# Designed miniproteins, single chains, continued (5), part 63

Each design is a single chain, and the fold is of that chain. pLDDT is the mean over its residues in the fold that is shown.

## One batch from the design tools (miniprotein)

Design m18171
Fold by ESMFold2-Fast:
Parts: sequence; C-alpha cells; structure tokens
Structure m18171 (fold): chain A 100 residues (1-100)
Amino acid sequence: SELEEKIYKLLNEAADLLGEIHNKLNEENASKEELDAMKRMAELFHETIQAIEDKDYESAIKKLEEMKKLLEENKDKIDPELHEKLLATLDELIELVKSA
C-alpha cells in the first residue's frame, strides 16, 4: 500500500541517519557510554522493523517512543542537525504507524 511505502521510506531515512551518527562517534573516538547508547538505539531500531514486519504496530510505536527517549537523553552527544532530523523522522514514523 501507499502507507507501507511511506513507512519503509522513513525507516530507510532513519537507518541512514543512525549510520551517520554512528560514523561521527567512531571518528570522534567516542566514549564507551556513547557507543553503548548507539548500540541500544540500533537494537531498538531492529526491534521496530521486526514489529512492523509482524504487523504489531502497538509494539512498533512503543519502540519508536523508546528511541525518542534515548535520543533526548543523549542529545548533548549527538550532532544537533542529525539529532533534529532523526527526531523528526521518528515522529513522522509514529504518526504513520498509528494510521496503519
């Protein structure tokens, strides 16, 4: 459906943004705590994809909200532009998934 196409497009955009954040942290010799936070973010993102594939949209929304919370808790550790873009992408994903 058109809705599913939009969801997968935003999932790809979120994946690209997470990759950019991870690459910047690696280039900047990030702390163990910063790398652990990114690992948790990646785990939550994979869980979100799995929930969407399973049509478990309630779980997908919960995982996206957990990602938003983790993103806010680590705001000072993330490039401001990438933080804003990822947050906006997660908000749009939550809105689309709620309409599914």
Scores: mean pLDDT 86

Design m18172
Fold by ESMFold2-Fast:
Structure m18172 (fold): chain A 88 residues (1-88)
Amino acid sequence: AVALEDELLERKKEEVLKKSEGKSEEEKKEIIAQAMVEAARELAARLPADSPLAKALLARAEALQRVLNGELSVAEAYEAAEAEVKAL
């Protein structure tokens, strides 16, 4: 578990630094949030499909992606993600 997290975090840090170069503060936040979504989905894919952690990671990644797409408010996204986690 720890080794997978370390590899994903290192790769995502490099991607964030590269993509964040020359961007506004708001754009940097979006790049970081997108990297977090991708890292969570990658980590969830490496866990057992029935894992509560995998389900929680996927639910939160989906909610964050919808906020980034402008489809949901932050409050609505948190409620949706928590509802999916509670359905475990």
Scores: mean pLDDT 67

Design m18173
Fold by ESMFold2-Fast:
Structure m18173 (fold): chain A 93 residues (1-93)
Amino acid sequence: SEARERYLAELERLEAELKARFEAFRAGEISPRELAEAIVEMLRAQIEAARALGRLDVLKSPEELAEAVRRIGREAGLPEEVIREAAERAREL
């Protein structure tokens, strides 16, 4: 229970960090690659939390992780080459 609460708090913190990165990107303060890295890191943290909780039923396949990066990256307006590189990294999570 306490371990679960710690992992959920970690996910909330990383979601807040991703939101701040989106805001910084829209303000021109960070690069497309830095935003893409933040997206991949969020997905990695979600996988780690799911494994720690024994929630194998919520784990995404490599292709589902790549698709999540493509969707989020396109919504954010990232260049296609940056999205492709980030999607490949997500497949390896």
Scores: mean pLDDT 80

Design m18174
Fold by ESMFold2-Fast:
Structure m18174 (fold): chain A 86 residues (1-86)
Amino acid sequence: DVVEKLLPVRTVDELNKVVQDLLKQDGVTPREAMGKVLDGFEELAKQGKVSRELLEELAEKGLRTVGPTGNEYSDKLKERAKELLG
């Protein structure tokens, strides 16, 4: 469960670790891995369970990426983190 893996995440480096662990699964594409991370992030955001530390780092730096697909999802996470910080 990606949500359970994301719950303890407090830094962009820890978030990248979750993405890389998903990408090590057979048949998981970068788009699928990033989509799962974005969906899990939104579920935690709705519950107010995303750490402020992670939100601040995402808003400033975005997610470290694996190419064009990663950049698209990094931008989405960055903008969403800015919205959640207010």
Scores: mean pLDDT 77

Design m18175
Fold by ESMFold2-Fast:
Structure m18175 (fold): chain A 112 residues (1-112)
Amino acid sequence: SKEELEKKIKEYEERLKKDPNDAVAWFLLGLTYYELGEAEKAIEYYEKALSLLDKSSPLYRIALVYLAHLLLVLGKHEEAEKLFSQLPEDILPSDITEEEIEAAVAEERARR
């Protein structure tokens, strides 16, 4: 529901006030804003998450997939193609399970 999404946004924003380097919180804000239909905010927050994540991180790959496909949907083809060049040939957001996202989030939290 919209109310649950707005509650999640407030929780992630409070986390980011305490730790602006929390890449997990930036990524989850991106997902939440995408679910609200706020694509440009989702892009901004995915980009913030990617700037804080190690390229070897599973969460980096997940954030890159979500960002690349969102840019493609918005017609930003050249920007999307640059990101796709960093991905395996056939990975889609629908190929990433909720369990894989949870595992990537847990690994990233353990790295800090």
Scores: mean pLDDT 83

Design m18176
Fold by ESMFold2-Fast:
Structure m18176 (fold): chain A 80 residues (1-80)
Amino acid sequence: MSVEEKAKRIADGVVLAVRAAPDATREQVKNAIYSIALEEGFDEETAKKIAEKIADSVEKHRGDLDKLRAETEKIVKEEL
């Protein structure tokens, strides 16, 4: 799977998780993203870094899922 395909899949997963649980805490969101990153083949250290950065992005962009998706893809690509 290409870097672009991994980034897109993680972004899609994050957006779906936010839609399914809009009242989820930052900790719950971070844990969900960590699991998604591990499933997409990232190591534990990289998955933790991605989860932390994306959890911050979710708190900033809960009302704008298009911005959340774009920022998530950018974060994932920067860590690969």
Scores: mean pLDDT 81

Design m18177
Fold by ESMFold2-Fast:
Structure m18177 (fold): chain A 80 residues (1-80)
Amino acid sequence: GFEEMQKRVDELQKQGYSKGSALLAATLYGQYSTILSPEDAERAARAGAEAYEKASLTKSGGVAWNIGVSAAQKVANEAK
């Protein structure tokens, strides 16, 4: 639920993630946890957040978001 998402965002920010990448990771984990194991969902979400952070240095927010989503999807597909 909403409380679990907030806790995940807080945990990721404590690990050094920006608010934006933490929000993306929490969102992706929520989506992938319905079809993947918790471990695979977390791995996919973290890959997306890391790709987003890297892309955000040179790309617009929308482009960086799409790069993050694509990176997470690649990891999720490899987990199946």
Scores: mean pLDDT 80

Design m18178
Fold by ESMFold2-Fast:
Structure m18178 (fold): chain A 55 residues (1-55)
Amino acid sequence: MVGEFINAIELGDFELARTLLKQMSPEQVAEAKRMLDLMPPELREAGFRLIEEVE
């Protein structure tokens, strides 16, 4: 799930990314946040905004 979420962010498929986030556990969300910190700023910001929106 985490890898699919990151791929959706990279592809700009924010609808899929939101759907995946709703199915992820808190541990998987924490893992996704760590992966986002290693990504380019624009993708990192987009991913964090989606996580805040769903939380």
Scores: mean pLDDT 81

Design m18179
Fold by ESMFold2-Fast:
Structure m18179 (fold): chain A 96 residues (1-96)
Amino acid sequence: MEELKEAARRFLAKATTLYLKKNKITLKDEELEEIAASSTPATQAYLAELKRALKEGTGEEELKEAHEELVRKMEELGVPKEVIERVEKLTEEVLK
């Protein structure tokens, strides 16, 4: 359960980072820190993963790896196939 939330946060952070890179949108560390300071713990956790993904750099391979980990965790917890298929479609859209 917690592992699924962590995998989902990593996936979303990497998907967001790759989307920003492909569209040439730049987010400054200071802007992310200001948002985090005013946010809920769940949003702060996501923004921490986003900041990490931006620093490390995210390519198509890193997104695919995060997607595979998320799908594996979803399958282990019996998440419906329809939900898994929606995540696959989101990954395909980001990779276009």
Scores: mean pLDDT 76

Design m18180
Fold by ESMFold2-Fast:
Structure m18180 (fold): chain A 80 residues (1-80)
Amino acid sequence: SLLDEFETAVAVALLSQSTAGVEPYIRRLKEAGVPKEEMIRILERAYNTVLASNTFSAEQLAALEATKAEIVEMIERAYA
């Protein structure tokens, strides 16, 4: 599903520290009528799954938090 593809794209973005692949899914989900709150919920789920499945240094954790914050901002801007 588009929601599963978005969750996968978010996980890839968090692990690669590159958000370029996430923006097209945010746009498509908004066009499909998915509310902002659902996208944020999926982002939180993907983030928690990445944290639970990996071991990160303090530097890597800071980079993950920054990437997550960027994706939150992208979602918020789409609904501005």
Scores: mean pLDDT 88

Design m18181
Fold by ESMFold2-Fast:
Structure m18181 (fold): chain A 61 residues (1-61)
Amino acid sequence: MLTPEEREQALKLAKEILEKKGMSVEAQEQATDELERKFGISREEAYEIVMEAEALLRVQE
């Protein structure tokens, strides 16, 4: 599991990628790959964070 600080960094990166590339499957896959690489987490954990980032962006407008 990520520390709270690492999780915040992961969410920030995921949001940045999703905002830049749009809320597409391709953008989600890119964000997942970047989180796996940078934070050394599993694909499942990375994808969960990406989905949380997408949901957060949807409610923030």
Scores: mean pLDDT 79

Design m18182
Fold by ESMFold2-Fast:
Parts: structure tokens; sequence; C-alpha cells
Structure m18182 (fold): chain A 100 residues (1-100)
């Protein structure tokens, strides 16, 4: 999983910047997995699922960049992932509330 790759990168990190970015990727990946599980359980909208997929794709690209040692690219992708995750989080809870 992306989370396991990010966790391994954090454990093997040689610099503080690498470790912080890898920890960030791990946290975002875990949150995406949690929200995706909730979205599937409550049959969330396609818009919600699409934004979660975008967040996941950007976290994966950040992890790929970290594995290449490209910290600047990793930071950029993590920022994009965080933005999509914020939007997806709002939509997940709105979708749950509409079905309650």
Amino acid sequence: SIAERAKELAEKAKTDEERILAQGAYVLSEEVDRLEELAKKYNASQETLDKLKKARDYVEQAVDALERGDLETARSYLEKALNYLKEASKLVFEDIAKKA
C-alpha cells in the first residue's frame, strides 16, 4: 500500500526533511484510506469518490518522488493531495449526513 511505502521511507530517512515529508505522506495516505472506506460503506456520491481518488493519486506521486529523492516534487504533490483531501472530507461527511 501507499501507506506502507511512506512508513518505510520515514523509517529509512537519512535527513529530517525526508522523514517529515514521508511522515506527511503516511498520515495523508491513512486518512485517504479511512475516508474511502467510509465513502464506500455509505455509498457516497461519484464526486466524493473522484476527489478521494485524486487525493490518493497525488499521495502516490509524492511517495514516488520521495523514492527518487525529489523532495521539491514530493512537497508539491503532498500540497495537492491535502487540498483534495480537505474537499473530499467535507463531501464524505455531507454524504453521510444526507443518508442519516
Scores: mean pLDDT 87

Design m18183
Fold by ESMFold2-Fast:
Structure m18183 (fold): chain A 81 residues (1-81)
Amino acid sequence: TLAQQDQLDYAQSLARGAVDTAYLLGMDKARSAVDATGRLLRRPWLQEVVLRGLDAAEPALKAGDLDKAKELAVAAVREAV
């Protein structure tokens, strides 16, 4: 069993990675990668919170602002966890 802080840190890290994937490869591929990771880890809550972060980042990603996209994704994950 992981401590709550470790779970939050891990979710934030995955959300940043999903934003990087979306920036390079597009939102659909990023969502697919998050889904695959969630299934591998058998952590449906983790998949859900990271996808919420990615959805929150989408407007900034469309604007090409990677730093803002990561900030929005991390904020959404923190609110969901």
Scores: mean pLDDT 80

Design m18184
Fold by ESMFold2-Fast:
Structure m18184 (fold): chain A 84 residues (1-84)
Amino acid sequence: LDRDNPVFRMYLSEWNFTRSPTPLLPYSEATDADIAAAEEYIASLRGEEVTMEQVKALTARSPAFKSVEEAKEALEKVGLKVVE
């Protein structure tokens, strides 16, 4: 898996969101089961709406995203709708 993969970036964002204050899981420590769980979770979110406020919050908490625009693109690539 490429660290720039939108699925992996989304996994890191959700890890920070749902398991705060837990540190980001290092890529080298992610198991096949962790990746499968992340993919299943992301798939369950397809078609769900996320606000720009939520995108900004994910960008602020996740070092996987360099900008709000990059985070928005990554979320849209995994099937989420970004709304204001």
Scores: mean pLDDT 59

Design m18185
Fold by ESMFold2-Fast:
Structure m18185 (fold): chain A 81 residues (1-81)
Amino acid sequence: MDAVEEAEQRYLDAFESLLKAQNDGSSQEVIDQKAEEFRRALAELDRALDSIEDPALRRELGIRTTGKMFRMLADAVEEQL
């Protein structure tokens, strides 16, 4: 559970970093680096979720993380007001 929460936070942090780099007009090299960090964080989260024996709980936690990601995306759009 705690390891999943840590992996989720790293995934969301990497996603936010990628969004900010894209929104700030960062160079393609910086965006590519942030995208690679995001891909690695996603793989770590997937591994952590896969360690959960209850498929229903695993799915519920995956949906929760996805919801947080969508809220972060909406917040990033609102910051540009």
Scores: mean pLDDT 78

Design m18186
Fold by ESMFold2-Fast:
Structure m18186 (fold): chain A 75 residues (1-75)
Amino acid sequence: SSIEEKAKKLAEIWKKEFTPEQLKIIIEGLEVSIEIFERRMPSLDPEQQKKADELIALYKELIKLLKKELEKLEK
């Protein structure tokens, strides 16, 4: 499955299971995780870099979807 499709499925599950305040904490955790992967990227082997790039892309799409949901709920 595409990263976008996977992120959309995860976002729909998390949106149902967590409160808006919990989703904000989850978003912060995902953002920190991206920063850690990006910082560590130069020290990883090519296979680990590929896995990290895939996770970064997934987390960025997931953050985007969750932030849109939070904006909608705060209207």
Scores: mean pLDDT 85

Design m18187
Fold by ESMFold2-Fast:
Structure m18187 (fold): chain A 89 residues (1-89)
Amino acid sequence: EKEEEEKLKLGKAFYNLLTENEEFLEELEEGSEEAGEEAREALEFIKKALAVDEEKGYLAAYNFYITLISKYPELSDFIRKKLKEELEK
């Protein structure tokens, strides 16, 4: 249950990073055009999921965060740093 709460917190922070930090998406696209495109597509999917079920929407955001850092390990430190900064606001 606490692990699920932490996933929801990370998912919400990552969703905020995608929606409120324009610089994050620009920097991600600069590092990898493919990663930036996947992030924009995932954002649209997450928005639709959030409209139906907030918990599932934030879990989808968390799952995409994990997928993104595993698929693009060269960007993982950058992504983790930005997520940490978002969580510390």
Scores: mean pLDDT 81

Design m18188
Fold by ESMFold2-Fast:
Structure m18188 (fold): chain A 85 residues (1-85)
Amino acid sequence: SAELAELLERAEALKPKIIEEAIAKYPELEEAFRKLAEGILRGDAELAIEGAREIMEKLGVPEEEIEEVEARIREGAAKLAAALA
């Protein structure tokens, strides 16, 4: 599918930009950003959630907002998995 190919290409293209910019600003969060990016690219919701949670907790994001982001990551991973199936 053209849409699936575009999503994979965009995810791969964004990984260097987003991760490098984030690491430059928050080098201590490098592993967390890597987990988030790898989780998204692989459709691994748990890995993506681990990274996102570590980032959000470090930035002082309220737990309720973290739970919302977790739900969105699970939805995104489910949509990607469905597109790949």
Scores: mean pLDDT 70

Design m18189
Fold by ESMFold2-Fast:
Structure m18189 (fold): chain A 88 residues (1-88)
Amino acid sequence: PLSREELEEEVEESLLLARVGAYLSAGDLEGAARAYLELGRLLEERGRLEEAIEAYQRALALLDSIPEPSAEARALRAEAEARRAALE
């Protein structure tokens, strides 16, 4: 059976993935990228570095698909790229 700590970890990851899905359904690519960046940070904190890199790559792909990125979107892209590079 899952411990309380393992259940809390699964819930946090599931909520972030649900948030990504909600933003994508709304057409909010910036919001979805921000949620992936948050997921990457959480996975990095938990020592799941390969999964963190994957989350950062997904954030970058979403941000790169925005034709006219806001200042916030450009800042998110820079952060995701720097975090991914630091793990490779």
Scores: mean pLDDT 81

Design m18190
Fold by ESMFold2-Fast:
Structure m18190 (fold): chain A 90 residues (1-90)
Amino acid sequence: PETIFLLREIIRVLEDMLKNTDDPKIQEELRRLIERLRDLERRASSVDEVLSLVSEFIKELEKIDSDFAKELKERFEQAIEEAKRRVERL
C-alpha cells in the first residue's frame, strides 16, 4: 500500500512538472521516468526501488538543468511526505 501511494504522488508531481516545462529534452526525460514508475507499480516494487530510481534520475537531470533538478527534488520530498501521511490515515 505504501509503495502505491508513493508511486501515485511521484507520478502526479512529474505530470505537473511536464505541463510546466517547454524544454523538449526535459519533457522526454520526464515521460521516460513516468513510464518506468508505471512499470514499477505493475511489478509489486518496494519503496526502496522507487526512491533509488528517483534519486538516480535527479542526479542525471542535474547534468541537463540543475535548477529544474533542484525544484523536482523539492517536489519529490513533498510527495514522499504526502504519501506517508496518506498511509497514516489508513
Scores: mean pLDDT 78

Design m18191
Fold by ESMFold2-Fast:
Structure m18191 (fold): chain A 85 residues (1-85)
Amino acid sequence: MVEEKVKKVLELLKKEGLGEKSLEMLKKLYEKDPELVKEFLAGVYEIYEAYERKDPRAEKLAEELMPLADEVMKLYREIYGLPEP
């Protein structure tokens, strides 16, 4: 189910044109449904970790998420109060 939720949010972000607009869209989505955004962020982290471990199951979805990596990491740090890199 994690991959399905990640794909669903990714499709919403693609409609907004990605990039800086994706961060704004994610912040708006977080205000409406914080659990969905947290599940999306957790799923993205799991997919990137699996991709780094060369898991073929994560390869396609990790490639689709690469254009959003910076925006996802910025939002993750804001939500969880982590320092900037």
Scores: mean pLDDT 72

Design m18192
Fold by ESMFold2-Fast:
Structure m18192 (fold): chain A 84 residues (1-84)
Amino acid sequence: MEQVEEAVERHKELFEEAEEHALKAAEAARAGDYKTAVEHLDKAIEALREVAEAAREELPEAAEALERAVARLEEIKAELEKKA
C-alpha cells in the first residue's frame, strides 16, 4: 500500500513538473528567448520520460501516450534549437 501511494504521489509530481517546464518553454519562445525555451523543454522531456518509465508496467497505454508526447516535444525542441 505505501509503495503504491508513494508511486502515485511521485508520478503526479513529475507530471506537474513537466507541465510547468513546458509552459515556461512556451513563454520563453514567445519572448524570442529560444535558448531558455530549449532548456525548459529539455527538462519537460526528462520529466515525461520518467513518468512514462514509471507507468510502463501498470499503465502501458498511458506510457505509450507519454512516449508520443516526448517524441513531439523533441521535434519542437529541435526546431527551437535552430533558432537559438
Scores: mean pLDDT 76

Design m18193
Fold by ESMFold2-Fast:
Structure m18193 (fold): chain A 83 residues (1-83)
Amino acid sequence: MSEAELQKKLAELDAKIAAAAPGSVERARLLLKRGNILAQLGKLDEAIKDFEEARREAERAGDDILAGLSLLGIGVVKTIMRN
């Protein structure tokens, strides 16, 4: 995926996240997706913030799988930062 394609997806996700209900599975899923794209763009601090917010939203919604995936995202980004 090109950097331009990642930037376009990031803008689309920004709009969707702004429209998503706080504490919803949908908002958690969108934050997880944006965190993954931010990580691919090298925006590692922003990616961690999105994964941490995705985890909180998933926990509020009772989705343990999304919460676990968000925690994994944090771990992966922190590993990249250490490398």
Scores: mean pLDDT 85

Design m18194
Fold by ESMFold2-Fast:
Structure m18194 (fold): chain A 95 residues (1-95)
Amino acid sequence: DERKRLMIELEAAVAMATMAAWLSGDPEQRELADRLAEAVDEARRALEAGDVEAAREALERAIELARELAEVGTPTMQRAAERVVEYAEKLLELL
């Protein structure tokens, strides 16, 4: 339950980051948001497969990408990126 809940919250935060990147019109933000979405999707698939090591690696990449988005983004992007980091770190703690 807790892993599933955190994964849903993480995916929602990524959707917000993707929307903010799209609305920004900034190619750098769009590329980073696309890579973030890919990393989170990879983490979800790894968790569904029971591959804890792959999930950990994907979540750590998601955290790095979210931190980069926070550095280049608007306040809305920064808040979305902060949520991605928060939920990804909580998921890592449960692995």
Scores: mean pLDDT 88

Design m18195
Fold by ESMFold2-Fast:
Parts: C-alpha cells; structure tokens; sequence
Structure m18195 (fold): chain A 90 residues (1-90)
C-alpha cells in the first residue's frame, strides 16, 4: 500500500540518520575514552564513511563538519556530549 511504502521510506531515512549518529558517537568515544589524536580521528572517520555506502554525500559532509566541532570542544564539553548521546541510545 501507499501507506506501507511511505513508512518504509521513513524507516530507511531514520536508519541512515542512526548510521551517521553512530559514526559521530564512535568519534566522541574514541577522542574522550581512547585519547585518539585529531589525525587518527580524521582517518577513522574517512574509513567509516567509505564503509557506509548508504550515506549521501550531504550526510558525509555533515559528519565531517561535526568531527571538526568535536575536535574544537573542551574535555568537559565532550564528556557532557557523550553522556547526552548515550542517553539517546536508551
């Protein structure tokens, strides 16, 4: 039905958004918990984006922008962001 097709499209868009959010969470965790350098985080991001063929180029560009924002954050801001993102997975 048309309603089922619309629901399937909505679910696919939600899954794409969850993939992008998962990548961002992994980068926050890698910086906050593992202490990865900016260069290591950028390499990790590019590897994850290459594996994430479902993401649009717009989604990939947005995730790259979010990484640069994360790299500019203080330790306290990163810990707060990590706690907030982990609550979203509840």
Amino acid sequence: SAAEAAKAKEEKEKLRKKVAESIVLQLIMAKTLLGLSDEELRKMLETLLELSKSLSEKDKEEVRKRLEEILAMSREELEELLEEELEKLR
Scores: mean pLDDT 80

Design m18196
Fold by ESMFold2-Fast:
Structure m18196 (fold): chain A 90 residues (1-90)
Amino acid sequence: SLEEFKEETLARLDRLYARVKAELDARLAASTDPAARALIREARARVEELYKETREKLEASTDPRELVNLLIAFSLDLIGILIDLELALA
């Protein structure tokens, strides 16, 4: 059903967000450089905003294809944020 598919889609989004958040939180806790900490906090905020926006769009959607495309878009944007962070830290 659409409802079951939506629940599974949200669960996958929530799991991916939790994993990335935990990694960024661990990096922040391990960092003593104020500049690095600021960059990690900015990346964390961007990830949180992206997660919130994507979750709201998933909740509002009634199209299975749109649900999948929202997860793909989230994943691509998430990768971009993480790459930007690594480049800024280098």
Scores: mean pLDDT 90

Design m18197
Fold by ESMFold2-Fast:
Structure m18197 (fold): chain A 93 residues (1-93)
Amino acid sequence: MDEARRRAAELLFQRSEELKQQGKTIEAKAFEDLGEYLLTRDNSLGTHLNAFKILGFTEPEETKKFQEELRRILREAGLPESEIEAFLLGFQP
């Protein structure tokens, strides 16, 4: 629901700031872009895909950690499993 998406965006923005403090600029941008996508309800698939593409150009282990962390954040925010899986499908062919 709307509250769950807003909560997820807040958590993603918070994590983005933490990643910036760690010098992980690419990952930080991916979390920020995904948070903005959830908050605006912008059906811009491009923003969502750009976040995953950026991570796809980093180390495979970091991509896997991002998937696990993203799943955890979205689940904690209360998004349905079907929505969580839809976001994670961006990492698959």
Scores: mean pLDDT 68

Design m18198
Fold by ESMFold2-Fast:
Structure m18198 (fold): chain A 83 residues (1-83)
Amino acid sequence: ELEELAEKIANSEEEIQKLLIKKAIDTQIERLGLKPLNEEELKEIIDALLEQLKELNLKNGFLEMLKVLDEESIEELRKLLEK
């Protein structure tokens, strides 16, 4: 189930891929008790991380990110890909 979603995101628009990365970063920052990143720095980190994932394994990277998200965030991503 999550593996199929990760594959769909890997084959989707970069905007959806960046949204997943943003949600994963926001979740990890919250778990670590760190201050939120500003929007401009967050964008730079998201862009850099997406390029690294493209070189390594885009699908597996997204699968690991999906595992740390809450169900509400996963449903939001599913709805974006459903149509």
Scores: mean pLDDT 81

Design m18199
Fold by ESMFold2-Fast:
Structure m18199 (fold): chain A 81 residues (1-81)
Amino acid sequence: SAADQYQQLFQEYRQIFQGMRDAIKNNDFSQLQQYIQQMRTIRGRMQQLRDRTTDPDLRQRIDSMIRGVDGTIRSGENYLS
């Protein structure tokens, strides 16, 4: 279901986010770049799920998650600058 796909994407987002935090803590810029790319990949999957979702409440939750991912990508990119 769309709800199950949302939960899977949310779990993946949390795991990548933790990986990014660990990469930053360890000054592992190569690993940070890889996690930023993984974030971009799951963002695309989130957009596809949003576009397939007819439930307005679930769509709102997906949009909030996408905004969180976008913020995380920007923070990671700023750290690499």
Scores: mean pLDDT 89

Design m18200
Fold by ESMFold2-Fast:
Structure m18200 (fold): chain A 108 residues (1-108)
Amino acid sequence: GSVLREIDELVKKGIEALKKGQEYFKKGNEAYERGDLETAIEYYQKAIDYYKEAVENFSKALELAKKNNAPEGLIKMLELYLSYATYQLKKAQDNLEKVQAELERRKA
């Protein structure tokens, strides 16, 4: 297949992973709001796994685009997707850390 088809497939996988990450992140937030810290931790961990998958797929797509001198517009789009996925990953990791710290404080 063409390099553009490979990039398109990676982008599609990245977007799907990003959507699943967002679903689990929302479930984590809802569990946290209910005071269910253990369930919140489980959902944030799942969100992190999907956001990592999104980052990996967008990173691979960007690498292929750059190596094959893809149009500047495509490269910029992939950089934006990667930046967004990376931001969501950090946000989920920060939330996980805060909830884990709160759970430890409640057990003390």
Scores: mean pLDDT 91

Design m18201
Fold by ESMFold2-Fast:
Structure m18201 (fold): chain A 87 residues (1-87)
Amino acid sequence: SELDELWEELIERLAEILREGGESEAVVQGFVQLMRSLRASARTKAELLLRLEALRAFLGHYLQDRPETRARAEAAVDEAIARVEAL
């Protein structure tokens, strides 16, 4: 589905941002699995938007000491939210 394609694109973009931000491959892969679990738990567009909002808050907290990586991650999630809302 278009939502699944959008979600996989977000996973790839966030994985790249985290790798460039200095995260180990083990941490990046753990994050990828977490994101796939979040998608599988969302049955509706509204639930997916709630997952994206929670992900944004989590990344903001997790990356609070890395402002450049945080800004890139938050921007990627904000773009995904806008695209999901437009569907």
Scores: mean pLDDT 88

Design m18202
Fold by ESMFold2-Fast:
Structure m18202 (fold): chain A 95 residues (1-95)
Amino acid sequence: SEKEIALKALKEVVDTAEWAIKNNASKQTLILVIRELKYVAERIVKLDPDNELAKKLYEFATELLKNADSLTRDQLIEGLKELLEMAKKLVEELE
């Protein structure tokens, strides 16, 4: 189902985000991961426009990306950690 495909994509980007944080990924890699979270969240919002958590994930990822050039690597890691917590909760809601 579309929901199963979206859940699989969300789980994959969660794993990538955890990997990026744990392995001290570059600022460029952190930005790419945030972008992937934004795109997955956007797809979930299109499938379920009433999903408030998916909307918040999308909005926060969008805000981080708008400011990415001016943020330090540590600030991006903190932002990604917050996105990761939201994404993990969204995985639980979709299961």
Scores: mean pLDDT 88

Design m18203
Fold by ESMFold2-Fast:
Structure m18203 (fold): chain A 97 residues (1-97)
Amino acid sequence: EEEERKKALAREALEVALEAARAALEVAPPEDVARAIAVILRVIGTLIELDLGLISPEEAARRAIEAAEEALAIAPDNEEVRALAEKAIELAKEVLA
């Protein structure tokens, strides 16, 4: 609807995606630890860019989906990661609708 509402939803999607990435890091196999850290850093950078108005809520939402999908790829069998990733994707899709 309005830009502020979309920004708030995009921010929440990024925060939930960050939680998914952190949960994925806790259970990541050794070969995926660097990947999990990279996802966390990208989400933090995206949150800063959104807060500073450097990116649109739609761009932030797309990046939240990418981060959530990557966290799920790192820990596909983890219930917490799956729930957080699904929630982040749902919130991000509301921004993109």
Scores: mean pLDDT 88

